Designed miniproteins, single chains, continued (3). Designs and how they scored, part 86

Each design is a single chain, and the fold is of that chain. pLDDT is the mean over its residues in the fold that is shown.

## One batch from the design tools (miniprotein)

Design m11163
Fold by ESMFold2-Fast:
Structure m11163 (fold): chain A 57 residues (1-57)
Amino acid sequence: MDARLEAAEAAGERGGRIAAELGNISEEDIPKMGEAGRRAAEARAAGDTGAGGTFRK
């Protein structure tokens, strides 16, 4: 189990909750922020194995 991916997802959701409190996003979008954080962490972990790690493409 990769605790870093879980932490990234939780951090994304936390940021999403703050944004929703400020009225910048709806609460329905909070899970999307968590998912985006997890995906970014996965891409970064894969990129860190290589030389570039800048683009997902």
Scores: mean pLDDT 68

Design m11164
Fold by ESMFold2-Fast:
Structure m11164 (fold): chain A 81 residues (1-81)
Amino acid sequence: MRRAVLVAEFPSEEAAKAAAEELNKLPGVRAEVEGTTLRVTVEAADAAALRARVMEAVKIIEEYGGKVVAAGSSEAELAAA
């Protein structure tokens, strides 16, 4: 199993929540909203699948007006970045 964590900032809480609901429809993706900040955890069977799923998550984030501000392979790496 491979894992990545993304943090994105949105212009409004409504946009962040809408993006989170769309992201939570994807298998292996979990999105949590904290105000205008979205934390997305992506899991996949291999590196290629993880990259594809991360790209889909980023597209959804950008579609809802969000910007990815941090990315890491784990929560610890994300906290250090």
Scores: mean pLDDT 78

Design m11165
Fold by ESMFold2-Fast:
Structure m11165 (fold): chain A 79 residues (1-79)
Amino acid sequence: MAAVEERARAEAVAALRELAAESSGEARRLLEGLAEALAARDGDAVEELAAELARRHPETARRVLERVAELARRTEAAL
């Protein structure tokens, strides 16, 4: 399970950084912060930044959830 979890996290971090590169201003900063927090395994920071993104940029938050859900489905299929 550890290898699958590491791969899933690495893919999620990469996806967040790609979304940040496609974004600008505050949305980009929040996505970069989320990627950094996730890479650092800082669950509290992830929750805080995700909540702020959902509040200020709900459409961007939806794109993040869709991409994370897709990665989670691929991880489940690999099990």
Scores: mean pLDDT 76

Design m11166
Fold by ESMFold2-Fast:
Structure m11166 (fold): chain A 119 residues (1-119)
Amino acid sequence: MLEEVRAALERAREEGADGLLVNVLDPELARRLGEEFGAELGELGITAVFVGDAEAARAGAEAAARQGAPALAVDDSTGAAAVAQAPAVVDELRRRGVRELVGAGSGAANVAEARRAAA
């Protein structure tokens, strides 16, 4: 997971992405991801989008926000699909100026849908 998030962050930097989508199911791992990457995401102006288990998504988003990243938590057991399918999440991403999303791990599969929905 950490290696997948690092790879996604490097790709987001290369592509000029506005958001990084991470699918999370474990609250402790999600918190660690937010702590490890939040400061760098904040410096780059990339929104940290944690999707998956409600508690895990919240833990990751809160940790990333404490490090200075704009962050969003999405309760969706299907992972990244919620970002593309939930109009309220799409509207919030648009409000934050998120147009380009890069996915980490299982979140990568729905990044194209999420990008289109955010546009």
Scores: mean pLDDT 70

Design m11167
Fold by ESMFold2-Fast:
Structure m11167 (fold): chain A 64 residues (1-64)
Amino acid sequence: GKESREEAKRLGELYKKYLKSKYPDAKITVKVLDDDTIEITIELGDEKKVEILSLEELKEILLG
């Protein structure tokens, strides 16, 4: 629903800030695919990492 999508967007932005603090020279892209699925792309030099996270996994990472 709308609330879940807004929460996914909020947590995705928090995770982006966290990753940017760890990898300040990296290009970090966050894409909310649906109410429960977030795609994170981290590009640093010639390295590219793509992570697909659920809203529950993102909560565990950010909120403990």
Scores: mean pLDDT 79

Design m11168
Fold by ESMFold2-Fast:
Structure m11168 (fold): chain A 58 residues (1-58)
Amino acid sequence: SDIERLEERLKEIEEEIKKLKKELEKNPNDKELWFEIGELEGIKGIIEGIINILKKKE
């Protein structure tokens, strides 16, 4: 289902964010890492919003 695919994507994004945050601990001044984490957190929020809309249709 679309919801299941989005939930799988959400897990992948969450794991990638955790990985990037660990890299950021080693390189706290890495501007590109900060931007990439922010971008992924934004995408996460959008996916969570879509899941909530789809669940309300059931």
Scores: mean pLDDT 83

Design m11169
Fold by ESMFold2-Fast:
Structure m11169 (fold): chain A 62 residues (1-62)
Amino acid sequence: SVEEALEKLKEIIKKVKENKLSDEELRKLGEEAGAAAKQVPAEKAGPLVKELVGELGKARGV
């Protein structure tokens, strides 16, 4: 459902922020987030995806 996909996106963002993850783990989480975002209206997914991309960049030191 859209609600479950939204919660999954938020959980992935939180996991990236709170944990020291490997590049492989970050890649897998990015793929999961992409799949979840496809199930959510673009207007709601956009801000969360933007936040995730920023947090992934910070986690990789980029």
Scores: mean pLDDT 79

Design m11170
Fold by ESMFold2-Fast:
Structure m11170 (fold): chain A 59 residues (1-59)
Amino acid sequence: GELYQAVKDYEAKNDLELSLKKGEILEKLADVGDRYLVVKSLKTGKVGIVPKEVVEKIK
């Protein structure tokens, strides 16, 4: 899938969300509306929802 990188640390606000560390590499699995993504952390293998504003697409 498309690769994304966390641009800052993020703490999950509920059990559907993922906590991220700045620089963490994520694989995009799906879009959730206009503001969220379902992602898989390549570091931990965990899947969850993150705000689009805390990640950027890498090529």
Scores: mean pLDDT 84

Design m11172
Fold by ESMFold2-Fast:
Structure m11172 (fold): chain A 86 residues (1-86)
Amino acid sequence: VDASPAVADIALAIGNVAFKRGDYEGAVKDYELAIKVDPNNAEAYLNLGKAYEKLGDKETAIRYYQKALEIDPNNEEAKKLLEKVK
């Protein structure tokens, strides 16, 4: 049926592995792929923000945390991260 969520989940999982290994640039690429496949994936936007924050790009991180909240307004983690980084 819909193959898009499965591909997005795989890209998100690969990005999470890269993030845990400290490969934040690799994580960004994988999370961007997840967003390309599923542009309504709030978790991918949240994790992309975290990766940019680790890279020292706070302004880009804020934009992605805001996007995650636009998609999922009840995302408690995105609210906390946005509050800390702004």
Scores: mean pLDDT 81

Design m11174
Fold by ESMFold2-Fast:
Structure m11174 (fold): chain A 72 residues (1-72)
Amino acid sequence: AVEKAKKIAEEAKKKAEELYEEAKKEKDAAKAAGLALRGVGLETQGVLESRRLGKREGTPEAYEVASKIAKE
């Protein structure tokens, strides 16, 4: 169970890193900001999902909280 939670968090981090790299190469400032924000959202979602998986859930609540944090 814990190992699956770690896998989700690590996958989210890897995806976020890819988005950050794309943001660095993007010449449109607004588009680059959008990519970076999505990266932060994925990273946060991965951490929240990882924590909730150990308790059974790990879906709607994590998505809602992560989405809010990423947007702010």
Scores: mean pLDDT 62

Design m11175
Fold by ESMFold2-Fast:
Structure m11175 (fold): chain A 73 residues (1-73)
Amino acid sequence: MELEEELSRLARELAQKLVEQGLFDDTVAIVAARAAKDYEGLIETVRRVKPKLDEEGQRIADRLIEVAERLLS
């Protein structure tokens, strides 16, 4: 399975979680960075939003950062 496909899935899961928590501006930022394939911007945005997330959202965020960092290597 390609890392790009896993990143796409994780970004969707995180966006859904952000919407559920009412974090709409952060949702738009993550979707935009993902669409642009701006992996550095995506990591920065996810790191910034992570403290606002519940435990499940933080786990999704950590996995997303891990996959995005591997795509940057």
Scores: mean pLDDT 81

Design m11176
Fold by ESMFold2-Fast:
Structure m11176 (fold): chain A 79 residues (1-79)
Amino acid sequence: MEVELKASPEFAQWTAEEIRRIGEEAGVEVEVGLQVVDLDKYKDNEFEVMRKGSNQADEAVRAVREAAERGEPVRLTPP
């Protein structure tokens, strides 16, 4: 399964590790793609970037669980 998320470098790394672990626990193999947000965006809207990262992490966790039941790849593209 494939999962992509956008977040600050630190948050993205931590979230990717968490998602990968959840996939292993669920008995499925997960491929996590890291999409790093521009540092300038992080400086301008630190709160917004962090909040978006959290939301995407939550969605990714949910998507991985649902995919684990179906065994299908999931891509997270926020609108």
Scores: mean pLDDT 53

Design m11177
Fold by ESMFold2-Fast:
Structure m11177 (fold): chain A 56 residues (1-56)
Amino acid sequence: SALDYALAALRAYARGDLAAAEAHAAKAAELDPALGAATRDLIRNLAAAGARVEVE
């Protein structure tokens, strides 16, 4: 469940939907604080680098 929200946040970020990315990352943090924090940190780092999330 928390992982599903984390993946949804990354997909939203990849589409440029920052509001959905933040909402999904917050839900991941409610269910798993460590995973939520990691997801937020990843999005911040990718945004700072000008990168997009690539789904494997």
Scores: mean pLDDT 75

Design m11178
Fold by ESMFold2-Fast:
Structure m11178 (fold): chain A 81 residues (1-81)
Amino acid sequence: SEAEELAREALRLQAQGIQAARAGDLERARELGQRAAELAMEAARLLGFAPASADEAFRAVREALEEAVRAAYEEIQAELA
């Protein structure tokens, strides 16, 4: 889904931003962090959340992706029973 694609992209950019910060490229880290936050906000909105901050948006998209993985695991378990 679009929301899952945006959520994965937001988390990917956040990880890249952390790597840039560790390398000392603070300007690149800020750029990547801003893009990640924007995508996380959009993904959270598409998932039905109304996040007040980027941190809240990232939590919402992580929880949604974790729930999707859990649901897929339960479906596989049911089909193998």
Scores: mean pLDDT 81

Design m11179
Fold by ESMFold2-Fast:
Structure m11179 (fold): chain A 55 residues (1-55)
Amino acid sequence: SLEEEFEELLEEAKRTRDPRAVMRAMEVLAQMRETDPELAARLGERLGELVDELV
């Protein structure tokens, strides 16, 4: 599922600090906004927190 794919990418970004993993997570969020915009908004906040941590 898109949610599972997002979670995997978020964990990869945390481990590797690779901005490419962040970009892939953003693409997954864009797809989720078409089907569940509320869930996409919540997951987007989590991604934003991670990006802030990556400096």
Scores: mean pLDDT 80

Design m11180
Fold by ESMFold2-Fast:
Structure m11180 (fold): chain A 63 residues (1-63)
Amino acid sequence: SMGEKSAMSLAKAMLENGFKGTPEQARQLAETAGRMLRGNLGEDEGEKLTAQILEEVEKKLAA
């Protein structure tokens, strides 16, 4: 879906840029992405996608 594609694009952008620094930077980028997603998709759907992005970030940190 369109929302899922947006979430994946933002997750990839965070991995390309955020993880060059610290986990904190990745979280900050995810929070910024979440605000954008909530603004475009609505609060409920935006929060769901933001949680998905954060989960992907956590998986990357665990690897």
Scores: mean pLDDT 66

Design m11181
Fold by ESMFold2-Fast:
Structure m11181 (fold): chain A 70 residues (1-70)
Amino acid sequence: SAAETILRNAIRDLEPLSAEAARLLREALKAYQAGDRERAVALVEEAIRRTSGEARRGVASVLKAVRDEL
């Protein structure tokens, strides 16, 4: 699905910038695949909140795009 593709790409791109955000997105992908869209959205929002500094500036648009696709 488009949501799974965006989540997988976001995990790959965020891994070197924010290991914590990438971990939360991996959990969001698992939740989405299990049919728990509400939990997936909550985990993406948590990743947005926990991404800080230069990493946040570089990836904020990607995280928002992932949230909007879910």
Scores: mean pLDDT 77

Design m11182
Fold by ESMFold2-Fast:
Structure m11182 (fold): chain A 64 residues (1-64)
Amino acid sequence: MEADKKFIQGLAKYKAGDLVGAKKYFEEAIKLDPTYRSAWENLGKVYEKLGDLESAKEYYEKAE
């Protein structure tokens, strides 16, 4: 699944500490599959690490 490929790329960037790259790939995964709960959850984690708690909360809500 194309969304899964983008999600895996996002995880690789996140593990490397590239939060901007991680965000880009998780956004691409969601663009391909808006029901991709793990991508929404990991976007929440990225924004939480960036200190944007309001955006993090919004993405966590989408993951439900």
Scores: mean pLDDT 83

Design m11183
Fold by ESMFold2-Fast:
Structure m11183 (fold): chain A 104 residues (1-104)
Amino acid sequence: MDPLTLLAEGKFDEAIKKLEELIKENPDSAFAWYLLGLAYMAKGEVDKAIEYFEKAIKLDPKNAKAWLDLGEAYRVAGQPEKAEEYYKKALEINPDNLAAKRLL
């Protein structure tokens, strides 16, 4: 089963294990790092989610969803000013991102 399906089914620990295997084989997979961020966010491990979203953005700075989710992670961490900065970056990359427009 692919990691995205595991995440959708709430199988976060299985998704993390599979994503760690994928990253070991391809450490430049921005998408795998992004999905790790989503999995840790879902588990409430916000600091790890931030770390993995930042790795995803470093590899693929055009992933507007990763910028949006990094902003959401900082909002949950109680840093609303950083959250707003990353929401603005998501909107800059994808001006039609309705979620970012609503949060700004």
Scores: mean pLDDT 84

Design m11184
Fold by ESMFold2-Fast:
Formats: structure tokens, sequence, C-alpha cells
Structure m11184 (fold): chain A 64 residues (1-64)
């Protein structure tokens, strides 16, 4: 679970950066990878998946 959480956070941060840079191609790639990791995490620990989404959402809003 911890490895999935760390991977999700890393991918989420990369996704936010790519989105802010306007890199559509990289954003789509990272969205796919992030979605896969989040789906896996949600199956193992739905509460942890929700926490990660909440953290990344807050970081995204702060970066705007």
Amino acid sequence: VEELVERARRLGEQLIRAYLEGNEEKTKELEREFGEVMRELAEIDPEKAREVMEELGKRFLEAL
C-alpha cells in the first residue's frame, strides 16, 4: 500500500506539472498511468485512495 501511495503522489505531482505547462501529450500519458495506480489503490484501500486524491486536489488548487 505504501509503495502505491508514493507512486500515486509522484504521478499526481507530475500530472499537475504537465497540465500547468500545457503539455497535452504528457498530460494524457500521466492521466492514464495515474488512473491505473489509483484504481489499484482504491481496490486495496479506498480510504487511502480518497486521501491521496484530496491531497493532490489541494496541491493543484494551490498551484493555480
Scores: mean pLDDT 79

Design m11185
Fold by ESMFold2-Fast:
Structure m11185 (fold): chain A 68 residues (1-68)
Amino acid sequence: SAAEELAAAEAFLRSIPEVEVSREGEDTLVARTTLSVERQIGVVLRLIGDYPLLEVRLEGNVITVRAL
């Protein structure tokens, strides 16, 4: 389910030392990163590949993950 994928994505993002994760409501994760742009793109691509029920957006140094 999207909720199970969101929980797995949260655990994955929290495993990265350069990422600070917060929940905004029930359906949304906000991950602030100190990663380089290249490493941020790598994280986004992995999230898109592993969690097809989630919408992933990268804006500056912030990755937003939303359950659909």
Scores: mean pLDDT 87

Design m11186
Fold by ESMFold2-Fast:
Structure m11186 (fold): chain A 68 residues (1-68)
Amino acid sequence: GDSSILQEIKKELESDPNFTATLVGDDTLVVTNTGSPEKLIGLTLRLMGDYPQLTMSLSGDTLTISAR
């Protein structure tokens, strides 16, 4: 299910010190960037390609990923 995908993304991101990923409820993952803005943009584009079923919203230093 989509919740399993969010858990997997969170686990992948936890290994990168430039990102902090927090689950909000059962269907939303909030990613905060501590590196450069280009790092978060690059991550967003990569995840959009890998998980086209997820909705992504980029705002400042925060990427919000929603499972529908």
Scores: mean pLDDT 78

Design m11187
Fold by ESMFold2-Fast:
Structure m11187 (fold): chain A 71 residues (1-71)
Amino acid sequence: SMEEKKAREEYLKRIRELHERGLASTDPEEIVRILAEIVRLYNEYLDRFGYDPELEAEVSRAVDELVAKLT
């Protein structure tokens, strides 16, 4: 649906903004909070609209890169 497409675009934008903030951060506690927010947004989307491969790919990239920054 058009509503689902718009929601996907809005969630992708929010996740990308959080990913960029996490990459720019030097505070491990802030990075952990950003990771939690990315996961929360993804679960919120899944509950409302179900699985989306583009959103999953973006979340996976963000999580992998931010987790790598903590190790």
Scores: mean pLDDT 89

Design m11188
Fold by ESMFold2-Fast:
Structure m11188 (fold): chain A 70 residues (1-70)
Amino acid sequence: LREEAERLAREADALLPQLSPEDQRRVLEIVARTAERVAALEDEEARLEALREGLREALRAAREAIARQA
């Protein structure tokens, strides 16, 4: 889980500069909501899973934004 989260975070960071300011804001909102969800959880495994899910959602949103530009 931790290794997957790290990989997803690196992919998101690489895509973020390719997005419009509006799409960047959208992706950052997903990241912020994920951070809030993670902070509310006490279990380490649950925190890592929530982080992974949130990063996957952010990455999907970023890829969809890039696809719309093509």
Scores: mean pLDDT 77

Design m11189
Fold by ESMFold2-Fast:
Structure m11189 (fold): chain A 58 residues (1-58)
Amino acid sequence: AVEEAERLIAEGKRALALERYAEAARHFDQASRAYEAAGDLEMARQAREASETLARLA
């Protein structure tokens, strides 16, 4: 649910701080799916966009 999505965002931010773009992209993609499952479509879209941007940097 939302708590799981928030954990995944935190993991993604940690990976991003270490410039581990592929790892960050994976965490944000998982967070997007978790937000979608929780019904938070706005946060799901934002996490998906972040994942796509970071995947291009990897």
Scores: mean pLDDT 84

Design m11190
Fold by ESMFold2-Fast:
Structure m11190 (fold): chain A 78 residues (1-78)
Amino acid sequence: MITEEEFEQALARGKGMIEKLLKELPPEEAKKVALKGLEEQRRQLEENRESLPEEVVERGKELLKELEKYLEELLKKK
């Protein structure tokens, strides 16, 4: 089961990685790398849906949506 603490830690790590990518890479490259990573994780979650508890799948999707939203917010800052 994904605890609230684990979810918060995963979200913080994901946000930190996105921020690091945007500071170390040009915006176009950072966006490409981040979106590709998020899409890959979303695909893996879908492929493993049958073997994962429903709450883990739901929290995983929620995490990925929050990270994608955060990426879009940062990319709109010039």
Scores: mean pLDDT 77

Design m11191
Fold by ESMFold2-Fast:
Structure m11191 (fold): chain A 70 residues (1-70)
Amino acid sequence: LTLTKDTYKAGEPVEGRLTGGTGPYTVKIDGKEISNVEDEFISEPLEKGEHTITVTDADGNTTERKFTVE
Protein backbone atom coordinates (compact mmCIF):
# COMPACT_ATOMS: atom_id res chain seq x y z
CA LEU A 1 0.00 0.00 0.00
CA THR A 2 1.36 3.43 -1.05
CA LEU A 3 -0.55 6.65 -0.39
CA THR A 4 0.21 9.71 -2.56
CA LYS A 5 0.75 11.70 0.68
CA ASP A 6 1.05 11.07 4.43
CA THR A 7 -1.04 14.22 5.12
CA TYR A 8 -4.05 15.42 3.11
CA LYS A 9 -6.08 18.63 3.32
CA ALA A 10 -9.76 18.73 4.26
CA GLY A 11 -11.80 18.45 1.06
CA GLU A 12 -8.94 16.68 -0.80
CA PRO A 13 -9.56 13.12 -2.09
CA VAL A 14 -7.26 10.43 -0.68
CA GLU A 15 -5.41 8.71 -3.51
CA GLY A 16 -3.13 5.71 -3.41
CA ARG A 17 -1.68 2.72 -5.13
CA LEU A 18 -1.91 -0.92 -4.07
CA THR A 19 1.04 -3.27 -4.61
CA GLY A 20 1.71 -6.83 -3.54
CA GLY A 21 -1.00 -9.39 -2.83
CA THR A 22 -3.64 -10.51 -5.32
CA GLY A 23 -6.11 -8.15 -7.00
CA PRO A 24 -8.88 -7.11 -6.95
CA TYR A 25 -8.48 -5.30 -3.62
CA THR A 26 -11.12 -4.13 -1.16
CA VAL A 27 -10.30 -0.71 0.30
CA LYS A 28 -11.97 0.73 3.42
CA ILE A 29 -11.40 4.07 5.14
CA ASP A 30 -12.69 4.18 8.73
CA GLY A 31 -14.59 0.95 7.94
CA LYS A 32 -16.41 2.41 4.89
CA GLU A 33 -15.78 0.49 1.67
CA ILE A 34 -14.55 2.51 -1.31
CA SER A 35 -15.09 -0.40 -3.74
CA ASN A 36 -13.10 -3.20 -5.32
CA VAL A 37 -10.07 -1.80 -7.15
CA GLU A 38 -7.29 -3.23 -9.28
CA ASP A 39 -4.23 -1.22 -8.14
CA GLU A 40 -5.24 2.47 -7.71
CA PHE A 41 -7.99 4.10 -5.67
CA ILE A 42 -9.55 7.50 -5.02
CA SER A 43 -11.73 8.18 -1.97
CA GLU A 44 -14.31 10.87 -1.33
CA PRO A 45 -12.97 13.89 0.62
CA LEU A 46 -12.58 13.22 4.37
CA GLU A 47 -12.95 15.33 7.51
CA LYS A 48 -9.93 16.65 9.44
CA GLY A 49 -8.20 14.23 11.79
CA GLU A 50 -6.55 10.81 11.85
CA HIS A 51 -8.03 8.12 9.59
CA THR A 52 -7.32 4.42 9.07
CA ILE A 53 -7.16 2.77 5.68
CA THR A 54 -7.62 -1.02 5.48
CA VAL A 55 -6.79 -3.00 2.34
CA THR A 56 -7.80 -6.64 1.82
CA ASP A 57 -6.59 -8.60 -1.20
CA ALA A 58 -8.50 -11.38 -3.03
CA ASP A 59 -6.75 -14.05 -0.89
CA GLY A 60 -7.90 -12.40 2.39
CA ASN A 61 -4.58 -10.78 3.36
CA THR A 62 -5.17 -7.48 5.21
CA THR A 63 -2.96 -4.39 5.68
CA GLU A 64 -3.74 -1.25 7.73
CA ARG A 65 -2.21 2.23 7.66
CA LYS A 66 -3.01 5.48 9.47
CA PHE A 67 -2.88 8.90 7.81
CA THR A 68 -3.85 12.49 8.66
CA VAL A 69 -6.19 15.06 7.09
CA GLU A 70 -5.46 18.68 8.07
Scores: mean pLDDT 72

Design m11192
Fold by ESMFold2-Fast:
Structure m11192 (fold): chain A 80 residues (1-80)
Amino acid sequence: GEEVELVIIGEDGSSIVINAILLSKKGNEFELEIKDEEDLNILKEILKKQGIEADTNVFLVKGELVGNTIYTKISDIRPV
């Protein structure tokens, strides 16, 4: 997989950047693996605040790929 940065944009315009491996791509949907435990825990806590429990390190993300960076919002992330 290719190394990418995932930029998660909050409703207040704040952003969180985590590192991911791009496993697959279909249009604007990206399958990402989060290998870093700290980055994975950050993402899991963000999703938990939205009522989403994740026991995986693989996520499906809708967003825009610009270079090696994927821009997304919290509501466009789901665990696989």
Scores: mean pLDDT 86

Design m11193
Fold by ESMFold2-Fast:
Structure m11193 (fold): chain A 67 residues (1-67)
Amino acid sequence: EIDEEVWVALGIIAATIGAKYGDFDEAKELALRIAKQTGLKEVGEAAASILERYGFTKAAEEVRKAI
């Protein structure tokens, strides 16, 4: 499952960077895309958690709903 771990790490990093630099929509879309292609709920949940922590509850719910 090396590839799946890489996708999870990528999704989390992308979401974190987007949140820090104020590009939450891009981070959300990237995390959603990775999670959908790999089927990894953990990517979506991690991204949703990050977005929610920064106050983007709607984006977090959308990511979680897609998983």
Scores: mean pLDDT 67

Design m11194
Fold by ESMFold2-Fast:
Structure m11194 (fold): chain A 74 residues (1-74)
Amino acid sequence: MWDPATARAAVATLEALLAKDPTRADYWRALGFAYYDLGDYEKAVEAFEKAFALDPTSKDEAAKKLLEEAKKKL
């Protein structure tokens, strides 16, 4: 699991990248993982749902599992 400093750095980097290209499903998935590690479950759900909307054929089982776990914490 990512340490909190790494998760915060990842969020900042991914938000900057997504500001330039918001259609990158891989960046939205990574942002979801980072928000989940930070305990921001609402933002984790939003990021994962955006990623799956952009890439509905995704077979990322870890992202699917964390999306469901984040929803349970809301």
Scores: mean pLDDT 78

Design m11195
Fold by ESMFold2-Fast:
Structure m11195 (fold): chain A 56 residues (1-56)
Amino acid sequence: GDPALTPREREVVRLVAEEGLTVAQVGERLGIAPSTVRRILARVRAKVGSLVLALQ
């Protein structure tokens, strides 16, 4: 697991990247608004942009 991501951020990434869910489907799965999912993904992109090479 990536220690730079919170448990919530890791779950959102797993659902999108590993399960192929859309933002709306992730929101439904987690009981949060799609706008909240997009905000979490924006934070993850800021972190993962520096970590993409470490994940490869």
Scores: mean pLDDT 73

Design m11196
Fold by ESMFold2-Fast:
Structure m11196 (fold): chain A 86 residues (1-86)
Amino acid sequence: MVEEAAELLERAAEAEKEGNYEEAAELLREAAELFRRAAEETGDPLYEVRALLAEARAARLEGNEEEAKRLEEEAKAKIAEVQAAR
């Protein structure tokens, strides 16, 4: 799943560079779903962070700036928790 999610992120970045924002957003949402499953299976909170960041980017590409900001702040809070947990 992690390798599949990474592949989707690369394809999303390429679609974004080509201006295919709707395709990029869809690929980012699929990557987020895979990262969320990886977080559930491994217990590694960094996968949840990656899922939130992918969803935030998808929301921004779809023009939903408020949701993108909310998801980015949620991801930053999660990163801070992970770093503080040693």
Scores: mean pLDDT 83

Design m11197
Fold by ESMFold2-Fast:
Structure m11197 (fold): chain A 61 residues (1-61)
Amino acid sequence: SPPPVRLTPEQVEKLKKKIREALKTRDELTEEEIKEIAEELGVSPITVKGMYYLVLAEEKE
């Protein structure tokens, strides 16, 4: 398993907002889009994937 990366609450909010904005124009994020978001926000792609699945769970109740 990769080492855990601790995000600040501000980074979490930025990441969730970016994912939600991307999902407004897409039904689902691809692995390439996840990498693009990771590069833009300066976090790992694995961290973005974790937040992406969390956002999907929130949207589906």
Scores: mean pLDDT 74

Design m11198
Fold by ESMFold2-Fast:
Structure m11198 (fold): chain A 62 residues (1-62)
Amino acid sequence: GEEREEKVKKAEEFLKKLAEEIKKKYPDAEVTVERVGEDTFVLTVKYGDLVKERVITADEVP
C-alpha cells in the first residue's frame, strides 16, 4: 500500500544519510546498504578487520 511505499522510501533515505555520515567519519571504511526484502535493509560497515552488520526494517526508522 501507499503507507508501505512511503516507509520504505523514508528508510532508504535515512540509511543513505547514515552511510554518508559513517564515510565522513571513517573515509577508509566500506559502507553498504542493501535491500534484502520489500521492507528490510542490511547496513554493512567494514573497516580493516572489523565487520558490523545491522538488519533494519522500514518500521524501525523514525
Scores: mean pLDDT 78

Design m11199
Fold by ESMFold2-Fast:
Structure m11199 (fold): chain A 82 residues (1-82)
Amino acid sequence: GDAEAAATAAATAAFATLSPEQREALRLAAVKAGAAALKTGSHEQANAAAYRALAAGLEALGHPEAAAALRAAAASLEALAA
């Protein structure tokens, strides 16, 4: 949806400012969170968990706007899964 598209654009812009090591660390955190959620939930819940992990990492790296967009997308996916 539009929230997910906006989150993707914001995350892509933020990722362009990160080192390859920082990008890989965030990718691994997202994959781990998504995989854990997928064991007990839907694909939408797994994607939401991955977005929340990315948001936390990006916020810690100084990208609160990208983090907010990812959390909005996660909330939208969680509502769809309910």
Scores: mean pLDDT 83

